# Ledger of designs, part 78: designed miniproteins, single chains, continued (3)

Each design is a single chain, and the fold is of that chain. pLDDT is the mean over its residues in the fold that is shown.

## One batch from the design tools (miniprotein)

Design m10707
Fold by ESMFold2-Fast:
Structure m10707 (fold): chain A 65 residues (1-65)
Amino acid sequence: KPSKEQIQAEVDASMEVMKLGVLETAGLATKDQKIALLQQAIDKAALVPDTQAALQAELDKVRQS
């Protein structure tokens, strides 16, 4: 039962992830930029716990690289 607010949060988080993907594909993303964009996506996904958890896992992987 996603609310309109949860759908909007999912969309907003997905947009930040897309920005990261474009930068990574271009080889332009620094580690700090990847962390910043993932933090922004996590913040936007606050109403969608499953998406927020997945983004947190990606952030942890980036921190280890």
Scores: mean pLDDT 78

Design m10708
Fold by ESMFold2-Fast:
Structure m10708 (fold): chain A 72 residues (1-72)
Amino acid sequence: VSDSDLQKEIDDSFVRMAKSVSLLIESDADLEADGKALVENGSSKLVLKGMGDAAKSRGLDDTAELLYKAAE
């Protein structure tokens, strides 16, 4: 139960970190390729979800859906 609150704080931190990374690569068009590589290499669900949120905010809806599906 207490672990649930801690997990939420960790999750929010990683999502914000992934968002910041996405902003740093704003001029880099390879986010779609990077997203596919993360799915194929079995990255953590937290990272996949965070990158999915970042992709969605950038208008890369197909990449965001791929990452969200892999995070399930």
Scores: mean pLDDT 62

Design m10709
Fold by ESMFold2-Fast:
Structure m10709 (fold): chain A 81 residues (1-81)
Amino acid sequence: AEEEAQRLIELGRLLIELPLLYNATPEHIQAASELGEELIKLGEEILENSKIVGEEATLERLRRLRAEARAAAEALRRLFG
């Protein structure tokens, strides 16, 4: 769970950084930045919540969040590729 939440945080950081490297439009940079910040925040909240909520509940939330992150990454590929 912790490793997966850390990878989610890394994905969020990449979403913020990558559009700047590929000379994306300001609108695309803004959208990617907002999405990346949301993924970082959600990953951090999962790590914190793992201390007080049942492991099964946190794993299910992490699975749903991963599906959302994959959909978000796919949307970014469509915007930039």
Scores: mean pLDDT 67

Design m10710
Fold by ESMFold2-Fast:
Structure m10710 (fold): chain A 94 residues (1-94)
Amino acid sequence: MRVRQQSYVDEKHSTTLEVRTETSDDGAVRSQIDSKSVDPKDPTQTIETKRDIVRSPDGRVSVRLKTKTLNKDGTVLSESESKHEGTVPVVPEP
């Protein structure tokens, strides 16, 4: 099993990205991507997106996306969640 975490900050767009990738012994890869950005049309609102991606060694991919819009006080204004599953030919990472 391998774990890799990286953080990115884009101050020009007020965006912060955190990426965590885990590789299981069976070759499955799990990636968690958390992003926070300020709404350019309303800077009092923050958009938080969480994306969970699971890739199996046989090429099946599952993506779960959760998006929240928060006001400056941290109150959740809206929340949405979606799940997508598909098949992508992938080469297993070492």
Scores: mean pLDDT 70

Design m10711
Fold by ESMFold2-Fast:
Structure m10711 (fold): chain A 84 residues (1-84)
Amino acid sequence: PVPADLAALTAEIRARAAELFDPALPEAEKEALYAALVAELEALLRLPLEEGFTKETVLNILAREGIAALEAARAALEAREAAA
């Protein structure tokens, strides 16, 4: 189960991510919001997300499944790289 604090933070970040899918928001503002969101996630997870994922992959995982899913996916990539 996801810790309560992480679940609450995931909900807040999902709300921010929803702004990126607003067709009324300019593309430059979307890029700025995405950069801020990725920086917040990297700080929270203490992991470089961009090394393992594309921008679209990060947004899709976050929107559908949240921070715990990103954390699990990054751990799986890291384990696979260590095994290779």
Scores: mean pLDDT 64

Design m10712
Fold by ESMFold2-Fast:
Structure m10712 (fold): chain A 65 residues (1-65)
Amino acid sequence: SMEAAARQGLLDRAKKLLAEKGLLKDFENATDVSKMEEIVVSAGYEDEFARQTARNAGRVHLEKK
């Protein structure tokens, strides 16, 4: 669906940003959305868009496992 494609786009963007911070592997090894959100926040993204991106990326990532 279009929503699934949009969430995948957010995941791809989040992974690129996390790779630039050296946190991509930790993010991909996270087992739940809360840990994924903590990793994104630790990268310096603490606003609402960062939280929403982390939740959406975590949901897509967990759904694909």
Scores: mean pLDDT 68

Design m10713
Fold by ESMFold2-Fast:
Structure m10713 (fold): chain A 60 residues (1-60)
Amino acid sequence: MEMEKEKKIEEMAKLVLEMLRTTDPERRAKIVEEMEKIQKELGMKPEEAGDAIAAEIERR
């Protein structure tokens, strides 16, 4: 099992929650940049990343 992927998905889930709470455009831009970086590191398509993030948020 790839623990590194799980940690990255958890980080993306946290970024999504921060995005929902943030009204500052500058903070939103930084969150989007970090999410894109993690997504590229994992080699995932946006759709695959979205599904994994949703599953992680629901797993709570």
Scores: mean pLDDT 75

Design m10714
Fold by ESMFold2-Fast:
Structure m10714 (fold): chain A 86 residues (1-86)
Amino acid sequence: EELQKKLEELKKAIEKALEDFRRVFTDLSMRLLIEAQLGVKPELLKILNTILNYLDEILRAVEAGDFETAKQKIEELIKKLNELLK
C-alpha cells in the first residue's frame, strides 16, 4: 500500500543520507588528523559536538519508529556540516 511504499522510500533516503554523511565525515577525519599535530581547534570540537547531538536525535527518532523525523535530522546534519566545513 501507499504507506508501505513511503516507508520503503524513507528507508532508502536514510541509507543514502548516511552514505553522504560518511563522505563528509571522512573529510572531517582528515582535517582532525592534521589538527592532531597542531592541537585541536575549538571550531572542530564545535563541529564534533554538532554531529554527536544530531546523531543522538536521529537514533532516538529511529528507536521511536519516526523515520520521517530521522530523515529530516540526517538532512539537517548534512546541510549544517557543509555550512561549517566551508
Scores: mean pLDDT 69

Design m10715
Fold by ESMFold2-Fast:
Structure m10715 (fold): chain A 74 residues (1-74)
Amino acid sequence: MEELERAVEHLKRAEELFKQKNYDEAIKHYEEAIGEAQRAMAKAVENNDLEAFREAGELIDRAQKLLVEAKKKK
């Protein structure tokens, strides 16, 4: 699922940027990861893909927690 793959890539990039203390760019990539994962969840429901739905939900939970941490650093 392309949306889920994009969500994973944005999450990885955000984590790298957070490690570099580039919180502004990390926040943008966390927000993009959440957006792509939400689109993946919607598509998973349409396609009856329970595995993709679960993976997208777990990614959203992780990305939202890390987004809050990144915003606290500003």
Scores: mean pLDDT 87

Design m10716
Fold by ESMFold2-Fast:
Structure m10716 (fold): chain A 62 residues (1-62)
Amino acid sequence: SALDELIEAEIRRRLPDASEEEHAAARKFVRASLPADFENWPLERQRAYLDILLDYFVRENA
């Protein structure tokens, strides 16, 4: 799906040197943290929200 492609692209962009295990953990965290209506958000807002979530994930797992 377009949402899966967006999430994967943002994870690869923010965590380029991370392992596949770390990418899997990031995907799980992001998916658990999305609002129910997230797929209906404008693309700019989706990207901004994913950026915030991944910043949080990186800080908590450093």
Scores: mean pLDDT 84

Design m10717
Fold by ESMFold2-Fast:
Structure m10717 (fold): chain A 99 residues (1-99)
Amino acid sequence: SAAQRRAEAEAALAAAEENIKRAEEYLEKARKALEEGDLEKAKEHVKKAVLLVIAAMIHVAAAESLAPDDAEIQARAAELRERARELLKEADELFKEIE
């Protein structure tokens, strides 16, 4: 039971990590598009990054719920949650520059 919940929590964290990495890539593409004056492409990339961060946060919440007493899982979840928060802030700042 506990081993199964831990395995499911680890899978959720792995999915969150992948979504965070993809979100970082889309924000980098958004910055490049903005520098090149492609406002439409910049907006599209920021939107994709935000959706990936939201998906990552859902996976993080699932991991926290599956293994609430597992200090290692909780620490990894907190780290990913902080990365997600920073990416949402960067996305908001990029949207403001598209004005």
Scores: mean pLDDT 90

Design m10718
Fold by ESMFold2-Fast:
Structure m10718 (fold): chain A 55 residues (1-55)
Amino acid sequence: GAELEAVLAEIRRRAGPGGGAAIEGAVRQDAKTHGEEAGLASARRALAALRAAGL
């Protein structure tokens, strides 16, 4: 949904080339395996980790 795509866009912006793609792949796999809410939770955790790292 729109919320997941918005969080993934911010992850791509912060992580840069390569890192953003790897995180997106993992998040989309989690969403496919455990549902979109699980994927959104994974995306939010990844974004929080990037922010904590100063990215």
Scores: mean pLDDT 84

Design m10719
Fold by ESMFold2-Fast:
Structure m10719 (fold): chain A 78 residues (1-78)
Amino acid sequence: MQQAQQLVEQGRQHIDLGNDAALAGDVEAAAEHYRQASDYYDQAARLAEQAGADQATVDALRQKSADARQAADQLLAP
């Protein structure tokens, strides 16, 4: 679980950086940070699942990954 917790923290930090970049009008930087956050949350979900975390915890991390990916895609959408 400790490695999964570290990846969750990395994901959170990248969400914060992405939000800051978006507020500054740096759409490309914001999208990149949200993409990285998605990758960290996805890795955290896999490690949590392997460590025997409950399904609600795994699902929540997968949802955070999906939400971050959607945020990145929306910034780059038409």
Scores: mean pLDDT 85

Design m10720
Fold by ESMFold2-Fast:
Structure m10720 (fold): chain A 83 residues (1-83)
Amino acid sequence: SEEERARKLLRVAVETGTPDLEENLRRFGADPEEVRKALEAIEKEKPTSIDELIDVALRVGKELGLSLPAVAAAASVYYNRHL
């Protein structure tokens, strides 16, 4: 399914990412404004595990109409800074 594919991509992004915002923007080709919105929403919910982070990131992406690359970049930044 599309959700299963998105979950796998997010897990890889998170596990192979860095805390550096600019590197994640370049890596995923993400829009900086979309990443800012995603990261802000994720930080507000304060996920405490990788599984919770992926759930929150996917939901935020759907609710705010953000691209998967932007959601992946934001989740990678959050994970590497807070988890």
Scores: mean pLDDT 82

Design m10721
Fold by ESMFold2-Fast:
Structure m10721 (fold): chain A 117 residues (1-117)
Amino acid sequence: MKEELLKKVDELASELNRLLVRLLGLIENDDLAAARALVEEWTAEQLEKYKDDERLRRLVEEIRAVLLDTLAELEKIEAWAKETGKYKEGQRKKAILATAMALRVIGLIEEERIRIL
């Protein structure tokens, strides 16, 4: 049973890595609307896949919350950059926040592996 749960966590980690590559590309292109749509689409797919696994559903919902909260902060940074004309500084802040987001959601997966062991 633990081995089966770990396999599902590994599969979720693989899907998250694919999501992060696409998501980071959209953020770099300032397409935050498409980024939000991608997160919601990915979340719906994962929740359906793990519909009978409350633990994995909770993990997917935690990942979604981190991603959407980060996208909301990126939208604020874009608004600030537009208001101040500090586009280069805004781009740097967005890159740092996007990197921190990626590390945080990877950390959620690794923390779940530790909890299963």
Scores: mean pLDDT 88

Design m10722
Fold by ESMFold2-Fast:
Structure m10722 (fold): chain A 84 residues (1-84)
Amino acid sequence: AMEKEKEIAEKIKELLERFRSSGREEAERLAEEILRELEEYAEWIFEEAEKRNPVSEEKRKEIEEKMKEQLEEVRRLLEEELRE
C-alpha cells in the first residue's frame, strides 16, 4: 500500500528536478505532468483513506475541498515559476 505513495513521490521529485533544469517549453509540459501526477496521487490517497476509515459525506466534502485548494496552490506556484 505504502509502495504506491513512495513510487508517486519519487516520480514527482524527478519531474520537479527536470522542471527546474528545463527550458520554458519543456518546463510547461513538465508542469502539466506534475499536476496530473499530484491529482492522481490525491485521488488515490482519498480512496485508500475511505477504504480504511469510511467518513461521513460532510467530512468527505471538507477533505475534497482541502485537496482541491492544495492542488490549485501548487498550480499557482508552477505558473509563477514558468513566468520567470
Scores: mean pLDDT 72

Design m10723
Fold by ESMFold2-Fast:
Structure m10723 (fold): chain A 104 residues (1-104)
Amino acid sequence: GSLLEEAKRLFEELEATVRQLQKDLLNYDPNITRAIGRVLQLIGLLYDLRSALERGDLKAARAAVEDLLALARDILAESTDPKIQATAQEVIALAERLLALLES
């Protein structure tokens, strides 16, 4: 398949994992205000990334993945909950794979 088709497939996996991270933040972060803020940031970045991929804007897609990766790393660093840590690490791994694909 094309690079864009491979990126879209990997995005679907990333989106599903980010949605799980959103649920884990709301269920397991004792700082509810922080959890809500992080969920809203994740929603915005997913929409930006999806929009970029749908229009074939690889530069915008890379920027959105880089922002998502930075946010997932911040969530991992600030969390003490093992479920949030596990899901954040999975988001990081998928985002790194997507970024590598978009940089190729």
Scores: mean pLDDT 91

Design m10724
Fold by ESMFold2-Fast:
Structure m10724 (fold): chain A 93 residues (1-93)
Amino acid sequence: GEEKAQRMKELLEQGRYEEALELVREIAESKDPQGMLAAIDALMEVAERHASDREVLETALEGVKIILKNSEDKEVILRAIGAMLRIIGLELD
């Protein structure tokens, strides 16, 4: 989980958004809560670092939505909701 989350973060930093989202789907499909939490945290870190970049914020939000759709774990669901609210707040300024 964590290794894939770090690679996903690098892809986002390189502007490789489609590849980053494919990796998010792979993390989500594994249904590993620790991997999903690491991915949510990485998406939120990139979103906060690039808060003025709409494409980064939209990609991070989509990634969190993919994880939320695939999770039944309470901690993952709550963290995903928190991350979504934070990213939306960054878009609204």
Scores: mean pLDDT 85

Design m10725
Fold by ESMFold2-Fast:
Structure m10725 (fold): chain A 80 residues (1-80)
Amino acid sequence: SPMEYARKAVEEAKKKKLSELNAAAASYYLTGASLMDVSKATGIPVGLLRRTVLASKDHIEQALKQGITSPVDIAEYLDS
């Protein structure tokens, strides 16, 4: 499910000391889940998630164009 996908992405980002916010934002783009569903799955406040998505939109799209399709790998790209 999109919610489980987002939850796992955030957990993996946390283990790797990457941004949980960037992993959640990437999961939103990759799954087509609603911001509310990603917020509920990850525990990240919807307002913070929305701001992160808006701020990261162009960078996530750049990562996808480079063939980076994993939310954790996108989080690493954005954290660089």
Scores: mean pLDDT 85

Design m10726
Fold by ESMFold2-Fast:
Structure m10726 (fold): chain A 98 residues (1-98)
Amino acid sequence: AEEVIKRLERTAEEEIKRIREAGEKYGLSPAEISGLLARGAMRMAAEVKEFSEAVSIIFKQAEEGAQRISEASPEKNVEVAVESLREMAKRAAEEVKK
């Protein structure tokens, strides 16, 4: 469980860094930011694939995050995506610890 959580958290940090750097440098559209969020969610789900509930939590958070991105101002799209990735990691880690 702890090794899975460490890989999950590392993957989340890598994807957060990727979204922040791309968002700041390239001015990504909501669709492009949602695409990066979806890719991050898929990578995180792969790290917890043996824990079906954790996988479910990740994809639910990704869906909610994508909706929030579509509703957010362009300036907040990156922040919403980062918040979604952090929440995915936190909730999935809590599920894996059960």
Scores: mean pLDDT 84

Design m10727
Fold by ESMFold2-Fast:
Structure m10727 (fold): chain A 71 residues (1-71)
Amino acid sequence: SEKEKIVESLTRMAVRAAEGRSREGQIAAVLAAGKVAKETVGKEGAIEVVERASRALGLDEATRQRILEEI
């Protein structure tokens, strides 16, 4: 689906943007991608992007929840 393609694309972009950054920079990259996803595919898609990107980057559950509260 178009939603899945956008979620996958934004997830890949977030992970690549986070490469080589500090933990704070990784969080900022995931949060930015989540906000773009919310405007493009809605809140459910934004949650999916944040969860997928956070897992790929090894962010812990508490950090993932904090990012989700900001989208």
Scores: mean pLDDT 87

Design m10728
Fold by ESMFold2-Fast:
Structure m10728 (fold): chain A 65 residues (1-65)
Amino acid sequence: MVIEETSVNILAVGISVLGVEAKVEEKDGKFIITLDYSTPEKTKEALEYLNAFKEGFGNVEVELR
């Protein structure tokens, strides 16, 4: 299953509400979400949320900076 750009942007907004900075990039039909790891506790919550979502959509990847 694949996710659309609009849905990925909504997901990024949800992450920003959690207080974690997120950047979304598209490459070769995949969406790469980069999270700021400077606040590990909040970033863990965002990662758990994204991992649950990633299992439903094969075109989402997550990176830490």
Scores: mean pLDDT 71

Design m10729
Fold by ESMFold2-Fast:
Structure m10729 (fold): chain A 98 residues (1-98)
Amino acid sequence: SSLAEALVASARRGLPAIEAALSPEAEEHRAAMLREIKREAQALLGTDLSEEEAFRRLLREATRYIYENFPPEDARELITAWARALGLSPALTEELLA
């Protein structure tokens, strides 16, 4: 598997939170998963990056991989669903969809 595949797999660890997204605790579950993904991104990409820098790099690599491997319409839907599952801001979601 390529590094891009590993980054996408790492980012998708938050997706079990989709089932929790229908519950009153959904926001807190998404926040906890997001914190774990940021920590894992730093560990995966290197300790020289901050958690936020590693997370943004992980997001860009994951969205690039999705755009390269899926039809454009499916890619945008997948990125939007993924961003929602992770609890990303609308501004960051739009940045990833550009």
Scores: mean pLDDT 63

Design m10730
Fold by ESMFold2-Fast:
Structure m10730 (fold): chain A 82 residues (1-82)
Amino acid sequence: STEQLELYLQDLGLTPGQSRQLISFAQDLQLPQESLVAALQYLSSNTATVQELADFAQLNLETAQKLEQKLRELGLNRILPL
């Protein structure tokens, strides 16, 4: 659910504003919640290339690139080792 995703993002250290923007972005891309959570779990524990992120989260490379760009735009590179 959106509420469970928001709580997970807050546990990762995202602000409510960052969480809402990331959830909206994922919905616009029709990115499954499970794929987003997998990508963020991977990034929270690993300094990853976009290819490694795509492979782990079962994303196509274009979607992984767009996600990395969105995370950087939100300033999440300080929380997630991008």
Scores: mean pLDDT 78

Design m10731
Fold by ESMFold2-Fast:
Structure m10731 (fold): chain A 94 residues (1-94)
Amino acid sequence: ATSQLPPEVAERFRELRDRLREASNAGDAEKTIESARELAEQALRVAEEGHVESALDVLYTAKRLASLILNPEAEEQALKILDEAVARIKEMLA
């Protein structure tokens, strides 16, 4: 955890996390799944650019936020998307 994200990228992750948190707390299944996909896509890009540890940290935070939704089907779908991104990033470390 010695690499820091560029400020612009860190700000983008904050915006996406806030959107995911708001959607999950509102019980908005569609927005929660969409926000999880956007976070996964951005984390994969950041990992490809060499910020693997930061990308994983963002995805683990996103999994916690997605788990706040009181909709089991949406939670399962969002967690699946995030877990698939985690698996891809871990393959980059092998």
Scores: mean pLDDT 82

Design m10732
Fold by ESMFold2-Fast:
Structure m10732 (fold): chain A 102 residues (1-102)
Amino acid sequence: MEEKIKKLREEAEKLLKSKDPKEQGYAVGRLAVILALEKGYEEALKFLEDFIKKNPEVAKYIPEGILEAARELGLEDAVKVLEKNPDDGTAIREALKLISEK
């Protein structure tokens, strides 16, 4: 698990430096999953909300980034929530809570 998180973080940090909103969204989604695992729900949510406020064009790509990271890390409960309602902010919040509870 820890090795997968480290690789995911490195990939996300690289994508975050891209000028492509889609790549930034994927990166932000991945980083939110890592933050939920390491620091909990509130820090992950604050990171997402702060980033979206500054970069609203990125918001639509964030759910896919969260879903891909959850799948890669084997977070099955979060994956199920996100697959049901991928564009629902409530589903994103629920998924991040499940991830943070371990």
Scores: mean pLDDT 81

Design m10733
Fold by ESMFold2-Fast:
Structure m10733 (fold): chain A 66 residues (1-66)
Amino acid sequence: MELGELEVEGAESVKVDGGLLTIDLKNGKVTKIPKSAIDEVKVGDSGVTLKVYLPEEQVEKVLASY
């Protein structure tokens, strides 16, 4: 199984719940990512940027949600 990297910009809020990281996007979409798949989180004035490692199949699903 190959891992992909995903950088998500413009996250409006981030919530941690029981090992899942829930990301609310400015377009009203919500993405849930396992905390163990998070590599880096950057918090800036314009929002939150995070780098994640997801299985290839999940990367395609997340990208299709944009």
Scores: mean pLDDT 61

Design m10734
Fold by ESMFold2-Fast:
Structure m10734 (fold): chain A 88 residues (1-88)
Amino acid sequence: EKLYRLSPGLLEVLRQVTDNEAEVLTSDELRLLLGLYLLENKLIDPEDTGKVDLSGTPLEELFGVSVLDGRRIDEVEARLAKHRELVP
């Protein structure tokens, strides 16, 4: 399974939803923690679950965008790729 080292900014965001101080995560663990962050901070539009509002969050600064649109996580994965490094 592929392991990823997170950028300091992304790591700080994810530490808000986990007591795990590991800097290296699997892709599945990263997706789970990001999903928990979005749910706990009520960032998913209740009328359109395909929209994620990042306005005023640390994720807006990290991803450079205030809203993520789409029914799939493709855009989230593309933005995460800029903040994670594959461990050999």
Scores: mean pLDDT 70

Design m10735
Fold by ESMFold2-Fast:
Structure m10735 (fold): chain A 70 residues (1-70)
Amino acid sequence: MKVLSREELLALGREADADGDGGLRGEEVTILQKKLIELGYGDLVKVDGKLDESTVNAINEAVLEVNRAE
């Protein structure tokens, strides 16, 4: 599995906001969702390859957490 960087998390959140329809689906979202679960956001995220509001919120929380850590 791949470890998502702060830049990658920000890019995914930005992509969802900018596109809103089909920007992120399938494998990219599935990889992100699996990583979010690994980071402790599993209850907010399901691995279905769909960028839902819970996934977006988890991305934002993960980005803030990464910004706190070195």
Scores: mean pLDDT 63

Design m10736
Fold by ESMFold2-Fast:
Structure m10736 (fold): chain A 84 residues (1-84)
Amino acid sequence: MFAKEAEEAMKRLPEALAEAEASDDPLVRRGAEAAKAMLEAIKPLVEKALKAKNEEEKKKYEEEAKKAAKETAEAMQAERAAAA
């Protein structure tokens, strides 16, 4: 399920992101920054989904988390387009 998969990813990602940030490759570092921004955007919604008392509430927060992740990705893409 999305919320549980996101929770597992959030637990494992700090170590992977630390390694990526230490990379000499600018593209790898940029990817780590994008991943952090997406995680920060969805983190409160994933927490709400995991604490949800029923399926409707859980689905609502999962949909909001997906929307937040998409909006964050689009904003970062727009910044890259404006810079290019």
Scores: mean pLDDT 71

Design m10737
Fold by ESMFold2-Fast:
Structure m10737 (fold): chain A 110 residues (1-110)
Amino acid sequence: MMKILIVDDSEEMREKMTKALKEALPDAEILTASSLGEFLNILEKENPDVIIIDGQLRYISGLLIAEIARKLHPDARIIMLTGDEELRREARERGIETASSIEETVELIL
């Protein structure tokens, strides 16, 4: 069973992504984190296969969370969700996959 972690400080975005993922992958286990603290707590207990990170978090860069994720769980697939072209460029330079929409994120995971 695929385990997916969503990191986003927006409750609405977490709910929309969870719904889309559950519709595409009914057997997937979905975990959510709204902060760096929740993200770190989950990674101490869980081994997600995919980590989806919002590029524009309120108090921390999504790029920094992606780097922490790579260090702690090198086997996890990391996808940054952002419509920002500059963040997409920086993520690409760091070898991080990017998606610009929920739909594109789901397509990458399928």
Scores: mean pLDDT 86

Design m10738
Fold by ESMFold2-Fast:
Structure m10738 (fold): chain A 58 residues (1-58)
Amino acid sequence: METLTVSATFPDEAAAREAGERAKKALLQHPGTVSVEVEVRPNADGTATLTLTITGEV
């Protein structure tokens, strides 16, 4: 069981959420992807940080 965490900053929460959902959909179509967790955290400056936690098992 492997876990990969990826983070990126987006100009706003809506952009981060859209990117996260798109990535989750694409990742779940690959064999061996067990789960994808999407976390969007708003920053004080109006940007938002997207964190993807991907669990894979083949």
Scores: mean pLDDT 78

Design m10739
Fold by ESMFold2-Fast:
Structure m10739 (fold): chain A 86 residues (1-86)
Amino acid sequence: RERLLELARRAARETLTYPEELAEEQHKYMEERLIKFLEENPDATELDIELATGVINIQMGVAKTHKIPISVEEFKEIVDKVLEGM
């Protein structure tokens, strides 16, 4: 479903990131992982992408608000945990 892949790419690039110097690496991983999630879950919906992105944004928003830097490895763990829980 081409539309879901497009939505995943956009959602990944709009995902909250912190610190700013790691934003590009965090966005890249989010995009790769969301695309892989859709490939592995052919019944996945737009709502699944929105829910996963929302949960990740809450965690990243807390980190950004409290100025707690999230490493690329920590970001990958957050994303993987959320998507594996779906």
Scores: mean pLDDT 83

Design m10740
Fold by ESMFold2-Fast:
Structure m10740 (fold): chain A 118 residues (1-118)
Amino acid sequence: MEVRAEARLVEEDGQPVVELRTDPAAIKEAESLPPDHPFRKAVVRALAEAYREALKLMLDYYVEQGLITPEEAERLLKEFEARLDEAVAANDIDGLYQAFGDAVVRLHELVERRRAAA
């Protein structure tokens, strides 16, 4: 099976929303396979790339809005990429979800702090 995963940014009511398009059948199949199976590795890599793109889109948006600095964005991206690489090395789909979720929470905390300081 060919694995595809894509991310795009949409603005709703002044709030950025990331739309992540994945293949649910491919993910379900990968989850049923041993961690070292080549197909599971392919799915993990595709999801990792989509999550990386999704976070980059959010970071670029908030930098353009002046709600985080380029330096804060670069630091958060590097921390996220390190965690993403660990999940990919372990072929850990749940680890990918956790890494992305945690990065989004940290990003929102930075944005809220900036808004409160304005």
Scores: mean pLDDT 78

Design m10741
Fold by ESMFold2-Fast:
Structure m10741 (fold): chain A 58 residues (1-58)
Amino acid sequence: MSVEEIKEEIERIVKEAENVEEAAKKVQDLVFSAAPSLSSEELHEVMEYGSKLIKEKE
């Protein structure tokens, strides 16, 4: 999965989640599942993106 595909999935999770806690858990699970396929920079980018969208949902 590419960085862009992970970002799109993060957007989907945050939009569909019942609450911020559920969104955070699902985003964390996705990022950790994808981590072996990502560089340190790519991992940081998707984590930052997820954090931003979760804060916007708060």
Scores: mean pLDDT 80

